# Designs tried in a protein design run: designed miniproteins, single chains, continued (4). Part 14

Each design is a single chain, and the fold is of that chain. pLDDT is the mean over its residues in the fold that is shown.

## One batch from the design tools (miniprotein)

Design m12453
Fold by ESMFold2-Fast:
Structure m12453 (fold): chain A 54 residues (1-54)
Amino acid sequence: SSSDIAQLEQRLQAAIQRHKDYYSSTLPQDDADSLVKDIERHAQSVLKRKREEA
């Protein structure tokens, strides 16, 4: 369970980084920053919930 959460965290961080790279190259900076912040906030909520379930 702890290993599964760590793996999820790594995969989620990789996905966030891909989105950062994509948005930074595709969108105006303000829009990219806003979307990245929303994704990071949501990811942190998911990880917190999964850690509390474990």
Scores: mean pLDDT 79

Design m12454
Fold by ESMFold2-Fast:
Structure m12454 (fold): chain A 87 residues (1-87)
Amino acid sequence: MEKEFLEEAKELALEGIRDPELARAKMREYLTKLYDEDVADAAVEALADSLGGQIIAMVIAYGKVKGASDKVIAEAVKAAKELYEEA
């Protein structure tokens, strides 16, 4: 389960790097599922000028939606940051 999540999170991060519009849309979708539309809107506004921030927020929110542990989410965030920095 943890290994599958890390693989999915890496794929999601790469997708967001290739398509910034998708990263923003997925971040908004997952934050709306976890909290509400107001929190999602506030996050989109706060991260409007940061693609890296949007990708990281998307990965964190996805992990929470999937019920991943904080440890596994931290590993996914580290992997996403490495992928973004290499892109």
Scores: mean pLDDT 80

Design m12455
Fold by ESMFold2-Fast:
Formats: C-alpha cells, sequence, structure tokens
Structure m12455 (fold): chain A 102 residues (1-102)
C-alpha cells in the first residue's frame, strides 16, 4: 500500500527531529487526522474513503494547512481522487520534513 509506505517514511523522518519538534508536528498531524475521521463519520463514508480522509487530514495538519477545510472539500472527490490527494499531500509532507532535517 503506497499510503502505508509514505506514512512509514514520515515516521522515520519525524524520529530524526528534536523531541520538541516531533511533539509539535505529531500533535498537528493527529489533529488533522481527527478532522478527517470526523468528516468521514459525519458523511457516512466507506472505511476506504475514511482511511484516505484521515491520511489527507494528517498530512495537511503536519504541513500547517487548514486540514478541516481540505477534508471537507475532499468529501466531494471520487474514491480514486481522494487516494491521489492523500498521496500528493503525504509526499509534500515528506519533502517538508526533509527540509527541516537540513
Amino acid sequence: DEIEELLDEIRKLMSQLPREKQLELGRKMLEGAEAGADVAIEHKLSPEAAYYLIAIGGAAGLLGKDAKAIVEEAVKLSLEEQRELAIELLREAIEYLKKLLK
């Protein structure tokens, strides 16, 4: 699963950051993921769509974006488009973390 591989890369990169930064970014990621889960529950989405919205929200949150607004718009997307958006945001999060490690 490409999303699981990207999430594992994020975990590895985050583990290399100072503890305070790990906690800061981890909290933002969890808040974003929670927004994704809440929106998926509200709209009675499938488990697969919920998984994509959680990934979208988490990545957006880590990036300091408005995760709630992004996941609310993502509900309007097809399942494939939700997956593509999750992958895009996770890749952006990886590049962001790599820049923090320089």
Scores: mean pLDDT 91

Design m12456
Fold by ESMFold2-Fast:
Structure m12456 (fold): chain A 72 residues (1-72)
Amino acid sequence: MEYVATGVTGPDGTTTFTLYEDGKEIAKYVGKGGAGGAAAGVAGHELLSQLGKSARIQRVEGDDKAGRAVLE
C-alpha cells in the first residue's frame, strides 16, 4: 500500500492536510493559522505512525499550485 499526504495553506491562513491510501481519501484535518496548521499536521502524522507496520508514506505535498515542497 502507498500513502500520499497533501498540505495546502489558503490565503486566509487555513491549512488542510489530506491523507490518501491508494488514491482514496482516508483522513482530512483542517486548522486555521500557523498553530492550527501545525496541529492538523501532527494529527495526520500520528495516524501515519499507527499505519507504519503495513505501509510507508510515499509523498507529502504542500501548496501544489505554488510548487511547494514535495517530501517522501
Scores: mean pLDDT 55

Design m12457
Fold by ESMFold2-Fast:
Structure m12457 (fold): chain A 63 residues (1-63)
Amino acid sequence: SLEEERKKRIELRIKKIEEFKKTGVHPYADQITTPVQQAVYERDVAELEELLKTKTPEEIAKL
């Protein structure tokens, strides 16, 4: 069901955010192939670091 798929996506996002906290590697780092994608990646890393200052991985995963 859509609800089960949503729960699985949130759980996966939580795990990836917790991995980022441990390693500093953003969940989508492996998808970077162009300079434009690199700039987007750097922005996404900065945004995730900012969110983690005030929010838990669970709260961020639900955004």
Scores: mean pLDDT 70

Design m12458
Fold by ESMFold2-Fast:
Structure m12458 (fold): chain A 86 residues (1-86)
Amino acid sequence: SLALTRELAERMLEAAELAAEGRLEEAIEEAVAAVEEALARLGRTLSEEERELLREKIREFMEEAAANPELVERARAELAAYEAAL
């Protein structure tokens, strides 16, 4: 649903903001939890291998967010503009 997509986007952005603040491990844990909860609400259960791949990809994303805080600021502005348009 659109509401689930918005909730996931907001939680992922909050995690990216933690990474930009230097709180990388906390950001990874929050982002993994957000994705797993969203998938569970869609009736999806990940295998152990799929969970490991997800964590790895989230780490890559959060490391990029930590290295580029300006991209996180832009993403926040874009999400705010998207929410204002709804």
Scores: mean pLDDT 83

Design m12459
Fold by ESMFold2-Fast:
Structure m12459 (fold): chain A 94 residues (1-94)
Amino acid sequence: MSEVELLGKLYEENPELFLEIVERLTEALEKIPVESSEDARALEAARRVLEKIEKGEKLTREELSALLAAFYRAAARDPELAAEIARQMREALA
């Protein structure tokens, strides 16, 4: 299963945990100084996904891909938080 498909499956099977993960990712990204267009896009992608989850809307593959890119951006700045989020995802889908 691709990482994008794994994220989609998590949202469908456990939307509450998915919401918690996206909220944590968004908080991590908000602590990163916006020094590049990539930093700005990552934060925007996380916030857009969070808004859609709150509205009960389906996420597109493009939005899940953008969220995954945002996760890798956060991981580069805070690898400990990224490892914790990855662990939660693995445990939820085990």
Scores: mean pLDDT 76

Design m12460
Fold by ESMFold2-Fast:
Structure m12460 (fold): chain A 67 residues (1-67)
Amino acid sequence: MLEKASDVGVMAKMLGLKELTPEETAILARRAGLDVSPEAIAREMRRRGLRRLTPDEAVEVLRSLLA
């Protein structure tokens, strides 16, 4: 589970993405075999005070949702 969240960060960096939306993060998570909604990601971002996600921040948000 936690390894798959790390794969999302790697995929985003390989694609040259410096910032991700909740929707983009959910698409990459789904490709990594994680079932996470954009709405769940957006709620976690609000709890953390994040307006944007870097690839590393996306990994942290996904790990929090999977814990």
Scores: mean pLDDT 80

Design m12461
Fold by ESMFold2-Fast:
Structure m12461 (fold): chain A 76 residues (1-76)
Amino acid sequence: SAAARAEAERAELFRRMLAAVIAAALLLGEPVPPVGRDAPPEVLRELYEEALAKIDEHGDAKAAELEAFVREVGAA
């Protein structure tokens, strides 16, 4: 069904974003945000965008490596 597919696609996207947020926090030495499966989509998206911004702020060769790793985790 279309509804089940849409739900599965959203769940997969949120799982990838959550994994990327956790990976970024661990790699940057930041505390892992207390985000559970029940977190609103907007909160998870904001945390994901903040994680990418922090990686970008690092502004050196490590930033590119961290971004590549976070994207790899998010693509799994």
Scores: mean pLDDT 67

Design m12462
Fold by ESMFold2-Fast:
Structure m12462 (fold): chain A 87 residues (1-87)
Amino acid sequence: MTPEEIVERIRALVEPLARRLDVVEAMEALLETIRRELEAGKSLEEITAAVTRLLDELAAARGIPEERRLQLGMALAWALQEVVAAL
């Protein structure tokens, strides 16, 4: 499975929640980071750490409420486990 295919599977799992929370732009930035980390051959642990860091930065910069940040972060962590750990 290519990095692009992995990202599209993660998007399919997370996008319905991101639309409800009005954080689709944040989700897209996080998905782009996941794609780059996968292309660089990073581990699931390294990808998760990078996503967590960027999500915290985006939430601070864009004023995303903590509850929405937590929900998006949990959904991305779950989707990463489902898609990447299943490889």
Scores: mean pLDDT 86

Design m12463
Fold by ESMFold2-Fast:
Structure m12463 (fold): chain A 65 residues (1-65)
Amino acid sequence: SRLDELLQLAEQYRRQAEQLNRSGEILTQQLLQQNRDQALDTRIQYGGEASYYRVQALKALREAS
């Protein structure tokens, strides 16, 4: 059904956002000891992408309602 498809889509976007946050945390920690500016830029970039996918998940959930 449309509802099931939207819920599945929202879950996919949520997982993508979590994966990006985890990857960003790992890369940020690796860079932190070498270059703080690159570590900050990396965290901002991955955080922004994760936020984008969180918004897409919320849009799918809103459409489901």
Scores: mean pLDDT 83

Design m12464
Fold by ESMFold2-Fast:
Structure m12464 (fold): chain A 85 residues (1-85, ends at bonding distance)
Amino acid sequence: MEAARELLRREVAEAEAALPELPEERRATARLHIAAARALLAGDEAAARALLAEMARRAGASEAEAEALAEEGLAIARQELAELG
């Protein structure tokens, strides 16, 4: 778990450092992705779910599809954190 969490923290820091180099449109989506990763690191699954659902809606998903995709994303993240340590 800790090794996977440290990897995610590094990825978040790298993504934040890259934000000024992105076009404004891609920067908005990148901020949502970073916020979702931070929520997962903090153990705030409700916030992570809401942010993942917002990303799906921005990609054109319906409300029901966005909820399903957010739940799937959280399940995958939980499994990866458990398997990677």
Scores: mean pLDDT 75

Design m12465
Fold by ESMFold2-Fast:
Structure m12465 (fold): chain A 82 residues (1-82)
Amino acid sequence: DDAEKVAEVRKLVEEIVKNSKTLREALERLAELILEGYDPDMLMAALLALVQRDSLSPAERRAVRYALEGRAEEAAEALRAL
């Protein structure tokens, strides 16, 4: 069910964020989930909810958005600018 899948995705994203030392590492792990067939919109919603709990800069929020949209080059450039 969609609700169960949303809960699973949220748990995976929370675990990735918790176990990642940097935002870049977290984004690379999330990209792997997209390649495994997880819904990018669900991943984006879960990550943005977690990211909004922390004081992230606008540049960091843009990098997160670009990565989840599959815009890997723009995400990498935004992360290098941090």
Scores: mean pLDDT 66

Design m12466
Fold by ESMFold2-Fast:
Parts: C-alpha cells; sequence; structure tokens
Structure m12466 (fold): chain A 73 residues (1-73)
C-alpha cells in the first residue's frame, strides 16, 4: 500500500539520520579531546561536523515532508 511504502521510506531516512547523529557525536568527542591550541585540527573537525549537520538537516526535512504526506492519506 501507499502507507506501507511511505513507512518504509521513513524507516530508511531515520536509519540514515541515526548514522549521521553517531558520526556527529564521534566528532564532538574528538573536539573535546583536541588541544585548544591545535587550531588546524579543530578547524578541520568543525568543518566536517558542519557538513554532516547540513546533510542531517536535509534528511530531517525530507522525513518531515513524508510524515506530512502520510498524515494526509
Amino acid sequence: SQVDQIQQQLKELQSKIDELDAQIDAIDKQLAATDPSDKATRRDLVMEEAGLTAERMLLFLQKKELEKQLQQL
């Protein structure tokens, strides 16, 4: 059914979001462990986290759109 298809897509998106959340958490831990004077490493980690956060936001918006479609069925 249409409902089953959307539910499967939501499951897939949630799995991807959970994976990104784990990656972001790992970077946060690396940042906490990095010497404050190591500006190069900190900059690289911050940029990587920013990229993952942006990707997560796009997936979250896709999830919200699918949830809205499911509620309208």
Scores: mean pLDDT 89

Design m12467
Fold by ESMFold2-Fast:
Structure m12467 (fold): chain A 70 residues (1-70)
Amino acid sequence: MKVEQAVLTGVGAGVDLLMQDPNASADDILRTAEEAAREYARKLGLSEEQIEQAVQQARDRTAAILASLA
């Protein structure tokens, strides 16, 4: 579940930004989620393919959370 760990780390970072700064744009929140997922995936030693999967899934899940709040 290494990809899932990176995904959850990314989503968590995005949600943390949303909770700490309600004026943060959706783009800022999504970028934060992507950056955190990529960094953590690299720390876990994931392949480039798995890193891109983690980044994409973190973005998609974070975007779904933002959409549910609209």
Scores: mean pLDDT 85

Design m12468
Fold by ESMFold2-Fast:
Structure m12468 (fold): chain A 79 residues (1-79)
Amino acid sequence: GMVEEIKEEIRRLAEENGGIISAEEAIKALKKLGDYLGVPVEVLIGYQLRVIGLALDNGGLTEEEALEILEELVEEAKK
């Protein structure tokens, strides 16, 4: 499904880049997932800001951090 496809893309990007996901790629994945799930713009902005904060502090996101954020968005969409 779409969620699994997006998660596999994140794993692929992490493998290609030494375990790190850029803010740009993480935000792209969030937008694609948010569009698929019908998430309101204000909720999606909150997740994007969290990604930017992690990338500013650490130079990017780990695979685990990126996958956790995507999973949180999936759970948020169920509310």
Scores: mean pLDDT 84

Design m12469
Fold by ESMFold2-Fast:
Structure m12469 (fold): chain A 87 residues (1-87)
Amino acid sequence: AKEKIEKAIEYLEKAAAAKDLEEMLEYIEKAEEYLEEAEVDPEKHRELMLKLQEAIAKVHAALEARYPEEGEKKLIELDDKIAEEKK
């Protein structure tokens, strides 16, 4: 579990520093895969969970700052799917 959480944090840090949006999205996807496999215990991994939250916040900030138009397009695609399900 610990190694997979550390890998997820590593990929999120890489996503925040990625050169383009496509690379950023690929790193985010890899981080999500590691987190799903990690079987996190919040009590045992408290310190890693705090670092994970910081890394997620950095990715969100980087996406908004560096790719506002393209990041917004991805959010619109998600909103469209939600709207279709609610109709």
Scores: mean pLDDT 67

Design m12470
Fold by ESMFold2-Fast:
Structure m12470 (fold): chain A 95 residues (1-95)
Amino acid sequence: MEEVERILEDFAAGLRHLLRLYREGKITREQFLEGVRRLAKAAIDRLKALGVSPEEARKMLLETVDRVADELGLTPEIREQLRKAVEEAFKEAEK
């Protein structure tokens, strides 16, 4: 689905941008993780509007995190922090 692909690419682009700012010391770790949760929440809301189930959206966003982590050679610790931020966004969206 072309619109779903666009949402996931927007999310990936946002992750790359936040990681660049964090690595350059332009934002704090707290601001970085808050930004990731905000990006995930926006992606969740957009996927929900297209009729994507919460379970499928969660899989798609976590797979996107893993793809970006592999692409950028992220440490397992940073990858886990990104995955946790996405999971927190889903908990907020389920309320």
Scores: mean pLDDT 84

Design m12471
Fold by ESMFold2-Fast:
Structure m12471 (fold): chain A 61 residues (1-61)
Amino acid sequence: MTPLERFRQRARELAANPDLKPPKVSPEERQKRILKEAIDEAIKTNPQYREWAEEELKRLE
């Protein structure tokens, strides 16, 4: 199945079921979410940065 065909199929399903649409978020909120995910990933690869990463996550709130 091509990526384009799968994308069109998902679009049709979302149009038929509005409850399946993801909530719209502000660009600022989206950026904070991406940063939180990046920090969490950094902790997994470098456990020594855990304390620093926890402080950064608190600042992103």
Scores: mean pLDDT 65

Design m12472
Fold by ESMFold2-Fast:
Structure m12472 (fold): chain A 80 residues (1-80)
Amino acid sequence: SLSEAELQQAMQQAVALLETAIEQMKKYNASEELIKELEEQLKKFKELLENKASQSEFFQQAKEADEILRKANDELRKKL
C-alpha cells in the first residue's frame, strides 16, 4: 500500500494532470461537454485531497477519471 505522503503526491499529480487537460481542451476549442466532465473530476480530486481520502477511494476515482481523460486525449489527437 502507499504511504500517506505517497498517496497525497499521487492525488496532487492527478489534479495537475486534470488541470493541464482542461487547459489544452479549452485552447483547442474541444468539446464543452468533455471540459465540463473534466472539471467535475478535478473538483472530486480536490475534495479527496482535502478529506485525506483512502487509497481505495483514490484508485476508484482515478479509474473514472482515466476513462474521461482517454476520451479527451482522443479528441485532442484528432484536432492536432
Scores: mean pLDDT 84

Design m12473
Fold by ESMFold2-Fast:
Structure m12473 (fold): chain A 82 residues (1-82)
Amino acid sequence: ATKAAARLLLTVSPKEKDREEAIKKIEEIAKENNVEIEAIEQLSKDKILVFVTGTREDIEAFIEKVKALPEVKSLEYDLVDL
């Protein structure tokens, strides 16, 4: 399997509860898809940066599930093979 890394920039609701729920769900999805979270950073009230590593296939599945979260308004990412 190809080793890969991704950086995800998420726009979430500016409400703290929605941001906290998004982070919790992201951690759960990463665990379910065998993706390692290297960092989660809150850049602002509505912006979260997530850095992950894993296989390319696992990261792609992770990204699609994160995009589907009701707390996530938009998601931009870069995905690179290692």
Scores: mean pLDDT 86

Design m12474
Fold by ESMFold2-Fast:
Structure m12474 (fold): chain A 90 residues (1-90)
Amino acid sequence: SMAERAGELAIRRGEEYRALGEQSSSPGLIQVGEQLIRMGELVRSGEREKIEEALRTARELLELARKGKVGPLERDAEELIRLIEEALEE
């Protein structure tokens, strides 16, 4: 399902950000990674209310990425928002 694919992608990206944060001693990157992993778990549940909660988190991350001018995170958040919105339409 789209929810499963979106959730798996979010978890994978989250694990990558967390690992980079641990290697670079960046608490902010670790926190972003943890938020993405939680968002992916919510989306993978397939429950509408949890997917909607994940969408709210993704939008918050997009806003933070834009304010911080973090291009990679902005692109990842935009991609995840699209996939999560598609999961809600199924």
Scores: mean pLDDT 87

Design m12475
Fold by ESMFold2-Fast:
Formats: C-alpha cells, sequence, structure tokens
Structure m12475 (fold): chain A 100 residues (1-100)
C-alpha cells in the first residue's frame, strides 16, 4: 500500500541520516560508506508495518557485520577499521530505536 511504501522510505531515510551523523568522524571514507550502506540495507530488509525497532536495528547490525567481513577479507579494511564500522553501526542502530 502507499502507507507501507511511505513507512519504508521514511525508515530508510532516517537510518541513512543517523548513520551519516554517527560515521562522519570515522577516518576512512570506505568505513563511513559501509556504515551508511549497512543502515540503508538493514532498513530496506526489515522495515514493515509489523516490524519492531529492535528487528530493524538487528538487520542493520547483521548487514554491517556481513559487509565489514567481506571488505576485510578483500584486504580493503584494516582490523581497526572493521571494529570502527561495527561500533558505529551499533551506535546508529541504538539511536534508530530511540527515534522509532
Amino acid sequence: SMEDIDLLTETINLAAEIAREVAKDLPSERARQLVITAAVLGAMAAATPDSTPEEIAQAILDNAKRLADIEYQRGLLTPEERDEVLKAAEEAAKKLIEKL
């Protein structure tokens, strides 16, 4: 329905905005983009009228771990950058729960 599309769009935009704010001070542009991408993909996957904020937050964290692991295995993230991505994703997920 239109309401379902509006809810999805609103949730994606909010997740992206929060992730951008949280990630802005990360030293790596790649790390910043991974946090934002994880937030968008998690929100897209989990945001339904029946979803809890905690389920959406968990989807963000699951995507952050998956993306960070892929980039780390490709040699594109240091261990420290991988840890920073996961911590930033956790902070973004927590802030998203507070806003939903």
Scores: mean pLDDT 86

Design m12476
Fold by ESMFold2-Fast:
Formats: sequence, structure tokens, C-alpha cells
Structure m12476 (fold): chain A 86 residues (1-86)
Amino acid sequence: APVELGYVKETGFVVGSLTTADGKVYHIFGVVVEETDDYIKARVVALDEQGNRVAEGEIVVKKDGSGKLTLRTEEGEQTFDVVVKE
């Protein structure tokens, strides 16, 4: 499933979650670092259910509503489709 993302425009904070196929949940937190007429970019961290930081990355959401989350782990770089919810 795609990453579900909430964006709080007034504060520039990004909050979301990623649920893996094995049912593990990771919490995504970040801050918007760049906004243009074409896209919004945020720096994010992923925390496991115990609160350990397991990945760092960035999210890019285009003004057409399409988005990509890129996470960097010890296993390498992975990219996920993002669904933006207000």
C-alpha cells in the first residue's frame, strides 16, 4: 500500500505512516524544507513502533497531488508512492 501522509501547511510539519506487508507500522515525521510552485519537499525520519529511528529520507509532493517518499536504510534506498491527505 502507498504511504499515507498528512501535511500541516501552517506549521510545515509532515506526519504519516507506512504499514508493511508483514503488518509492521513505521511512523513518518518531518519538516518542509523547500516549497516551489511545482512541488513541496520535506526531510523525514521513520520510527518503528518502539520509537527507534530506522530510516531517514525525503518526501516530494508535486502540486498535481503525486508524491514520492525516499527512505535510506542500512539495506539501501527505497522509494514509495505517497497519498496526500489534508
Scores: mean pLDDT 74

Design m12477
Fold by ESMFold2-Fast:
Structure m12477 (fold): chain A 62 residues (1-62)
Amino acid sequence: SSLTLAEQSRINKAVNKAADAVAAGDDDLARKILRDEAGMSDDATAATLEGLKLLLEREAAR
């Protein structure tokens, strides 16, 4: 992997913040966090956001 431990930590922290934003119904904030804090491309941001929505939907179904 070309990612450093610091980069992995930053991405994980950003994804957790984005998940909280999605749970609050703020998709625009989630996109901003993934783009600005995780350094994701537009394609990676869209895919990650869709994944977070699916995970939260599955959690809500329990």
Scores: mean pLDDT 81

Design m12478
Fold by ESMFold2-Fast:
Structure m12478 (fold): chain A 126 residues (1-126)
Amino acid sequence: KFDELAEKAINLIKEAISTLEEIRGVLERARPSPAVQAALETVKAGIDRLTELLEKLKQAKESGNKEEMIEIIRRAISVIQVTIWALRQALPYLSPEEAERVQALIDKLNTIIDELKKIEEELSKV
C-alpha cells in the first residue's frame, strides 16, 4: 500500500507541474499588468519548488521514509495553494477567454490538492 500511495502522490505532483506549465503559457501571452506579472513569477517559482519536491518524493519512496513523504506532500499542497491565491488575484486582469481557461486549471489544481490530502491521511495509517 505504501508504494501505491507513493506512486499516486508522484503522479499527482507531475500533473500539478504540467497544469502550472499550461497556466504559465496563458499568463506569458496575456496583456502585461503588475498582477499578471506577479502571478507569472509565482507560477514559475511554484514549478521550480514542485520539481524539487518531486525529486525528494522519489527519494523518500526509495528509502521507505513515510514521515518524509508526508512532509513533502504537505509542502506540495502549500506551494499549490499559494500559487492558486496569486492566480486568483490575476483573474480580473485577464481577457474573458484567458480567465475562463485559468479558472478551469485552478479547479484542476484544487482537485489535485484534495487527492494529495487523501494520500497524506492514508499514509498516516500505514
Scores: mean pLDDT 91

Design m12479
Fold by ESMFold2-Fast:
Structure m12479 (fold): chain A 70 residues (1-70)
Amino acid sequence: MEVELEAEDLEEGERKAREAAEELARQLPPGTHGVNVRVRLRDGREYFIGALVRSTPTGVGVELDEPVEL
């Protein structure tokens, strides 16, 4: 699953990536899912952030990988 985001800086990009992954996890069936996030910064740099999302009936968990510059 892929998500594209725009952010002013990498810190905002990581925050938005986590928020998007958590929102997707709430809509997915119970289990562990991979989410790929592509973030474009205001200065034109692009980053790839992998995320593992765990969806359960009682909550969601998200683990973000370190951002990789594209």
Scores: mean pLDDT 81

Design m12480
Fold by ESMFold2-Fast:
Structure m12480 (fold): chain A 94 residues (1-94)
Amino acid sequence: MKEKIREIIVLLLKAGQALVAGNYDEAERLIDEAIKLVDELSKEHPEYKERFDKIKGLLEKAKELIRTDPEAAREYLHEAVSLARDLYEEEVKK
């Protein structure tokens, strides 16, 4: 679980960098990869389903805004990273 959460965080940080650079296709691809990992984790760990559903919702909102409002898309990515980081820290403490 920790390894996949860390991978999600890395993908989202790269997506944020792609948005700043105007590489919207790359940002969308990275967000899609992160959503796939969130879906996999939600199936593997149904006890965290509500937390993963919240992260996925933020990522879907970010994806919708990539081309129309990239700054708002970055804010949603930042919130998703924050939630993923909180979950990662909880898993490290176990």
Scores: mean pLDDT 85

Design m12481
Fold by ESMFold2-Fast:
Structure m12481 (fold): chain A 85 residues (1-85)
Amino acid sequence: LLEEIKKLLEEIRKLIRENAPKEVAKEMEELLKKALEYIEKKEYQKAGDLLVLLRQKIHENLPKEVAEKVEELLLKIADLIEKLS
C-alpha cells in the first residue's frame, strides 16, 4: 500500500514538472513531499488536507486534461490511505 502511494505520488510529481511553471511546480512538489511524510507518520488527516490543497492548485495552474489525470491519481491515493487507516 505505501509503495503504491509512493509510485502514484511520483507520477503526479512528473506531471507537475512537465506541465507547470518551475516556481509553481516547486510549491506543488513541496506539498507532495509533506503529504508523504504525514502518511509515513500515520497522520492521515494532515496528509489528506495537503492533498486537497494540492488538488486546488493543480486545477488553477495545469491544463484541464492534465489536471483531470492528476485528479484520478489523487483519488487512487485517497482510497489507498483509507485502506491504511
Scores: mean pLDDT 83

Design m12482
Fold by ESMFold2-Fast:
Structure m12482 (fold): chain A 84 residues (1-84)
Amino acid sequence: SADDLLAEALATLREILAQLSEEDAERVLLRFQTLLTRLLAGELSPAEARARLDEIAAFAREKGADPALVDRLAALLERLVEAL
């Protein structure tokens, strides 16, 4: 379900944030919360959501997040977009 995908995405995000500095974690969290809020409100197309997610993913990887966790988050968000 969309709720289960959201819960898994938030749990995966929490793991990514734990790997980053406080400054970088706050930047990732704010961008992700903005993306998710607008996506759930129907304010973003799937293409716009993917573009914003790609920017967040690139930043997280550059700042030292585990690429496997970032890829998992992206896959969960893609499934969430399809479930909405």
Scores: mean pLDDT 86

Design m12483
Fold by ESMFold2-Fast:
Structure m12483 (fold): chain A 68 residues (1-68)
Amino acid sequence: MRTELVSEFTLGGSKVVTTRTTFDDGTTLYTTTWTVKVDGKEQTVTSSVLLDADGRVVSYKGETVKEG
């Protein structure tokens, strides 16, 4: 298993980071994390896409984490 930084940029004051994790079975997980500031507090929105060895999407997960 290996994790690599694919892209990092700022969009509209939000930081967007995408990483790629390649597993030993040839599947690849792309994780994109958005760091936004809402009501003066940093919040993180994470989405992930799992691709098979042929690059086909086998699962997708998107979520917003709002901390207390």
Scores: mean pLDDT 74

Design m12484
Fold by ESMFold2-Fast:
Structure m12484 (fold): chain A 69 residues (1-69)
Amino acid sequence: MEEARAAVREVADSPDTVTPEQVAEAGKRLGLTDEEVAELASLARQLGPDGTITLDQAVALLEAFRRRR
């Protein structure tokens, strides 16, 4: 949990929102595979049709993938 939050905060430009690309970068930092990173970015784009998702949504997605969804 704390590792996912730290990874997102390292790549995020805003304390409240994150882009799908920033979520993908955080996933790479946490050791996710290229396939997992691509799927993570795709899900983030679906959750944020205007181009952003909340920090809590990003952390939840990363934690789900780290736990093998």
Scores: mean pLDDT 76

Design m12485
Fold by ESMFold2-Fast:
Structure m12485 (fold): chain A 85 residues (1-85)
Amino acid sequence: IKLPAEPGGDPEIVAKDMELMKKYDKDKDGYVDIAELKALLESNGYFLSDEKLQEIFDKADLNGDGRLNGTELLYLLQHLGSFLD
């Protein structure tokens, strides 16, 4: 008997977020700054004001370190609709 999907989210969403992370992580440190996040969102058709981008970034920055790691980026992308609501 195979276990149902491992706790870790939708594999399609996870793979998509990881590919975007790799493409826009200019520093290759495993983190995305606000400028990289802007480029990532614009590549997906989201054109936000700098004020709205900062608001979304701050809400996703759960560690308060001024950058998004892979987990925080996944959280932002999964809740992007709520952030834009």
Scores: mean pLDDT 66

Design m12486
Fold by ESMFold2-Fast:
Structure m12486 (fold): chain A 65 residues (1-65)
Amino acid sequence: MLFSNTLNREQVLENLSKLSKAGKEAVLRVARADLEEALANPEKYSEETIEHGKRVLEEIEKILA
C-alpha cells in the first residue's frame, strides 16, 4: 500500500482525519511494516521505491505528531 500510492501531505491529512485513534495507529503500523518488508527484501523493490516509502512514512509521522 505505501509503495503503490503517491501520497502528499494534504491527501494523508484528509484520510487520517477520517480515522479513529485506533485507525490512525493501524495506518502507521501498516506503513512501517511495508517499509520493513521492502528493506528486508531489497531484491523485490527498487531503491527509488524504498526511498519513496521512507518519505511517505516521514510525512505521515509529521502529520500525527
Scores: mean pLDDT 66

Design m12487
Fold by ESMFold2-Fast:
Structure m12487 (fold): chain A 72 residues (1-72)
Amino acid sequence: SEEDQRMAELAAEVAAGMAAGKASHEGKPEAEVEFKTGDVEGKGRGTPEKGKGVGKYKDASAEGEAPGAPAG
Protein backbone atom coordinates (compact mmCIF):
# COMPACT_ATOMS: atom_id res chain seq x y z
CA SER A 1 0.00 0.00 0.00
CA GLU A 2 1.16 3.54 0.70
CA GLU A 3 3.94 2.32 2.94
CA ASP A 4 5.12 -0.08 0.27
CA GLN A 5 5.30 2.75 -2.23
CA ARG A 6 7.49 4.77 0.08
CA MET A 7 9.78 1.83 0.74
CA ALA A 8 10.16 1.18 -2.97
CA GLU A 9 11.30 4.74 -3.54
CA LEU A 10 13.71 4.60 -0.63
CA ALA A 11 15.25 1.40 -1.95
CA ALA A 12 15.70 2.99 -5.36
CA GLU A 13 17.40 6.00 -3.79
CA VAL A 14 19.78 3.81 -1.83
CA ALA A 15 20.69 1.88 -4.96
CA ALA A 16 21.27 5.12 -6.85
CA GLY A 17 23.47 6.39 -4.07
CA MET A 18 25.63 3.30 -4.28
CA ALA A 19 25.92 3.63 -8.03
CA ALA A 20 27.03 7.24 -7.70
CA GLY A 21 29.63 6.28 -5.16
CA LYS A 22 30.31 9.80 -4.02
CA ALA A 23 27.66 10.67 -1.47
CA SER A 24 27.42 12.11 2.00
CA HIS A 25 26.35 8.73 3.30
CA GLU A 26 28.93 6.21 4.42
CA GLY A 27 29.48 3.43 1.90
CA LYS A 28 30.12 0.86 4.58
CA PRO A 29 29.05 -2.80 4.48
CA GLU A 30 25.44 -2.82 5.60
CA ALA A 31 25.36 -6.60 5.67
CA GLU A 32 27.51 -6.52 8.78
CA VAL A 33 25.11 -4.19 10.56
CA GLU A 34 22.16 -6.32 9.54
CA PHE A 35 23.75 -9.47 10.92
CA LYS A 36 24.84 -7.86 14.15
CA THR A 37 21.65 -6.46 15.54
CA GLY A 38 21.09 -5.31 19.08
CA ASP A 39 24.63 -5.93 20.22
CA VAL A 40 26.05 -3.67 17.55
CA GLU A 41 23.94 -0.83 18.85
CA GLY A 42 25.29 -1.27 22.35
CA LYS A 43 28.76 -1.50 20.90
CA GLY A 44 28.45 2.12 19.86
CA ARG A 45 29.10 2.93 23.48
CA GLY A 46 32.75 2.43 22.71
CA THR A 47 32.94 6.07 21.67
CA PRO A 48 36.27 5.90 19.83
CA GLU A 49 37.03 9.56 20.42
CA LYS A 50 40.65 9.38 21.47
CA GLY A 51 40.80 7.10 24.47
CA LYS A 52 41.80 9.62 27.06
CA GLY A 53 39.88 8.18 29.99
CA VAL A 54 41.39 4.71 29.80
CA GLY A 55 42.36 4.57 33.46
CA LYS A 56 40.18 7.30 34.88
CA TYR A 57 36.82 5.69 34.38
CA LYS A 58 37.70 3.03 36.91
CA ASP A 59 37.71 5.65 39.64
CA ALA A 60 34.38 7.10 38.60
CA SER A 61 32.56 5.06 41.24
CA ALA A 62 30.59 3.33 38.52
CA GLU A 63 30.03 0.20 40.54
CA GLY A 64 26.29 0.09 39.96
CA GLU A 65 26.23 1.30 36.36
CA ALA A 66 28.48 -1.35 34.88
CA PRO A 67 26.28 -4.36 34.00
CA GLY A 68 23.00 -2.47 34.28
CA ALA A 69 21.99 -3.83 37.65
CA PRO A 70 18.66 -2.67 39.09
CA ALA A 71 19.24 0.40 41.19
CA GLY A 72 17.82 0.15 44.71
Scores: mean pLDDT 51

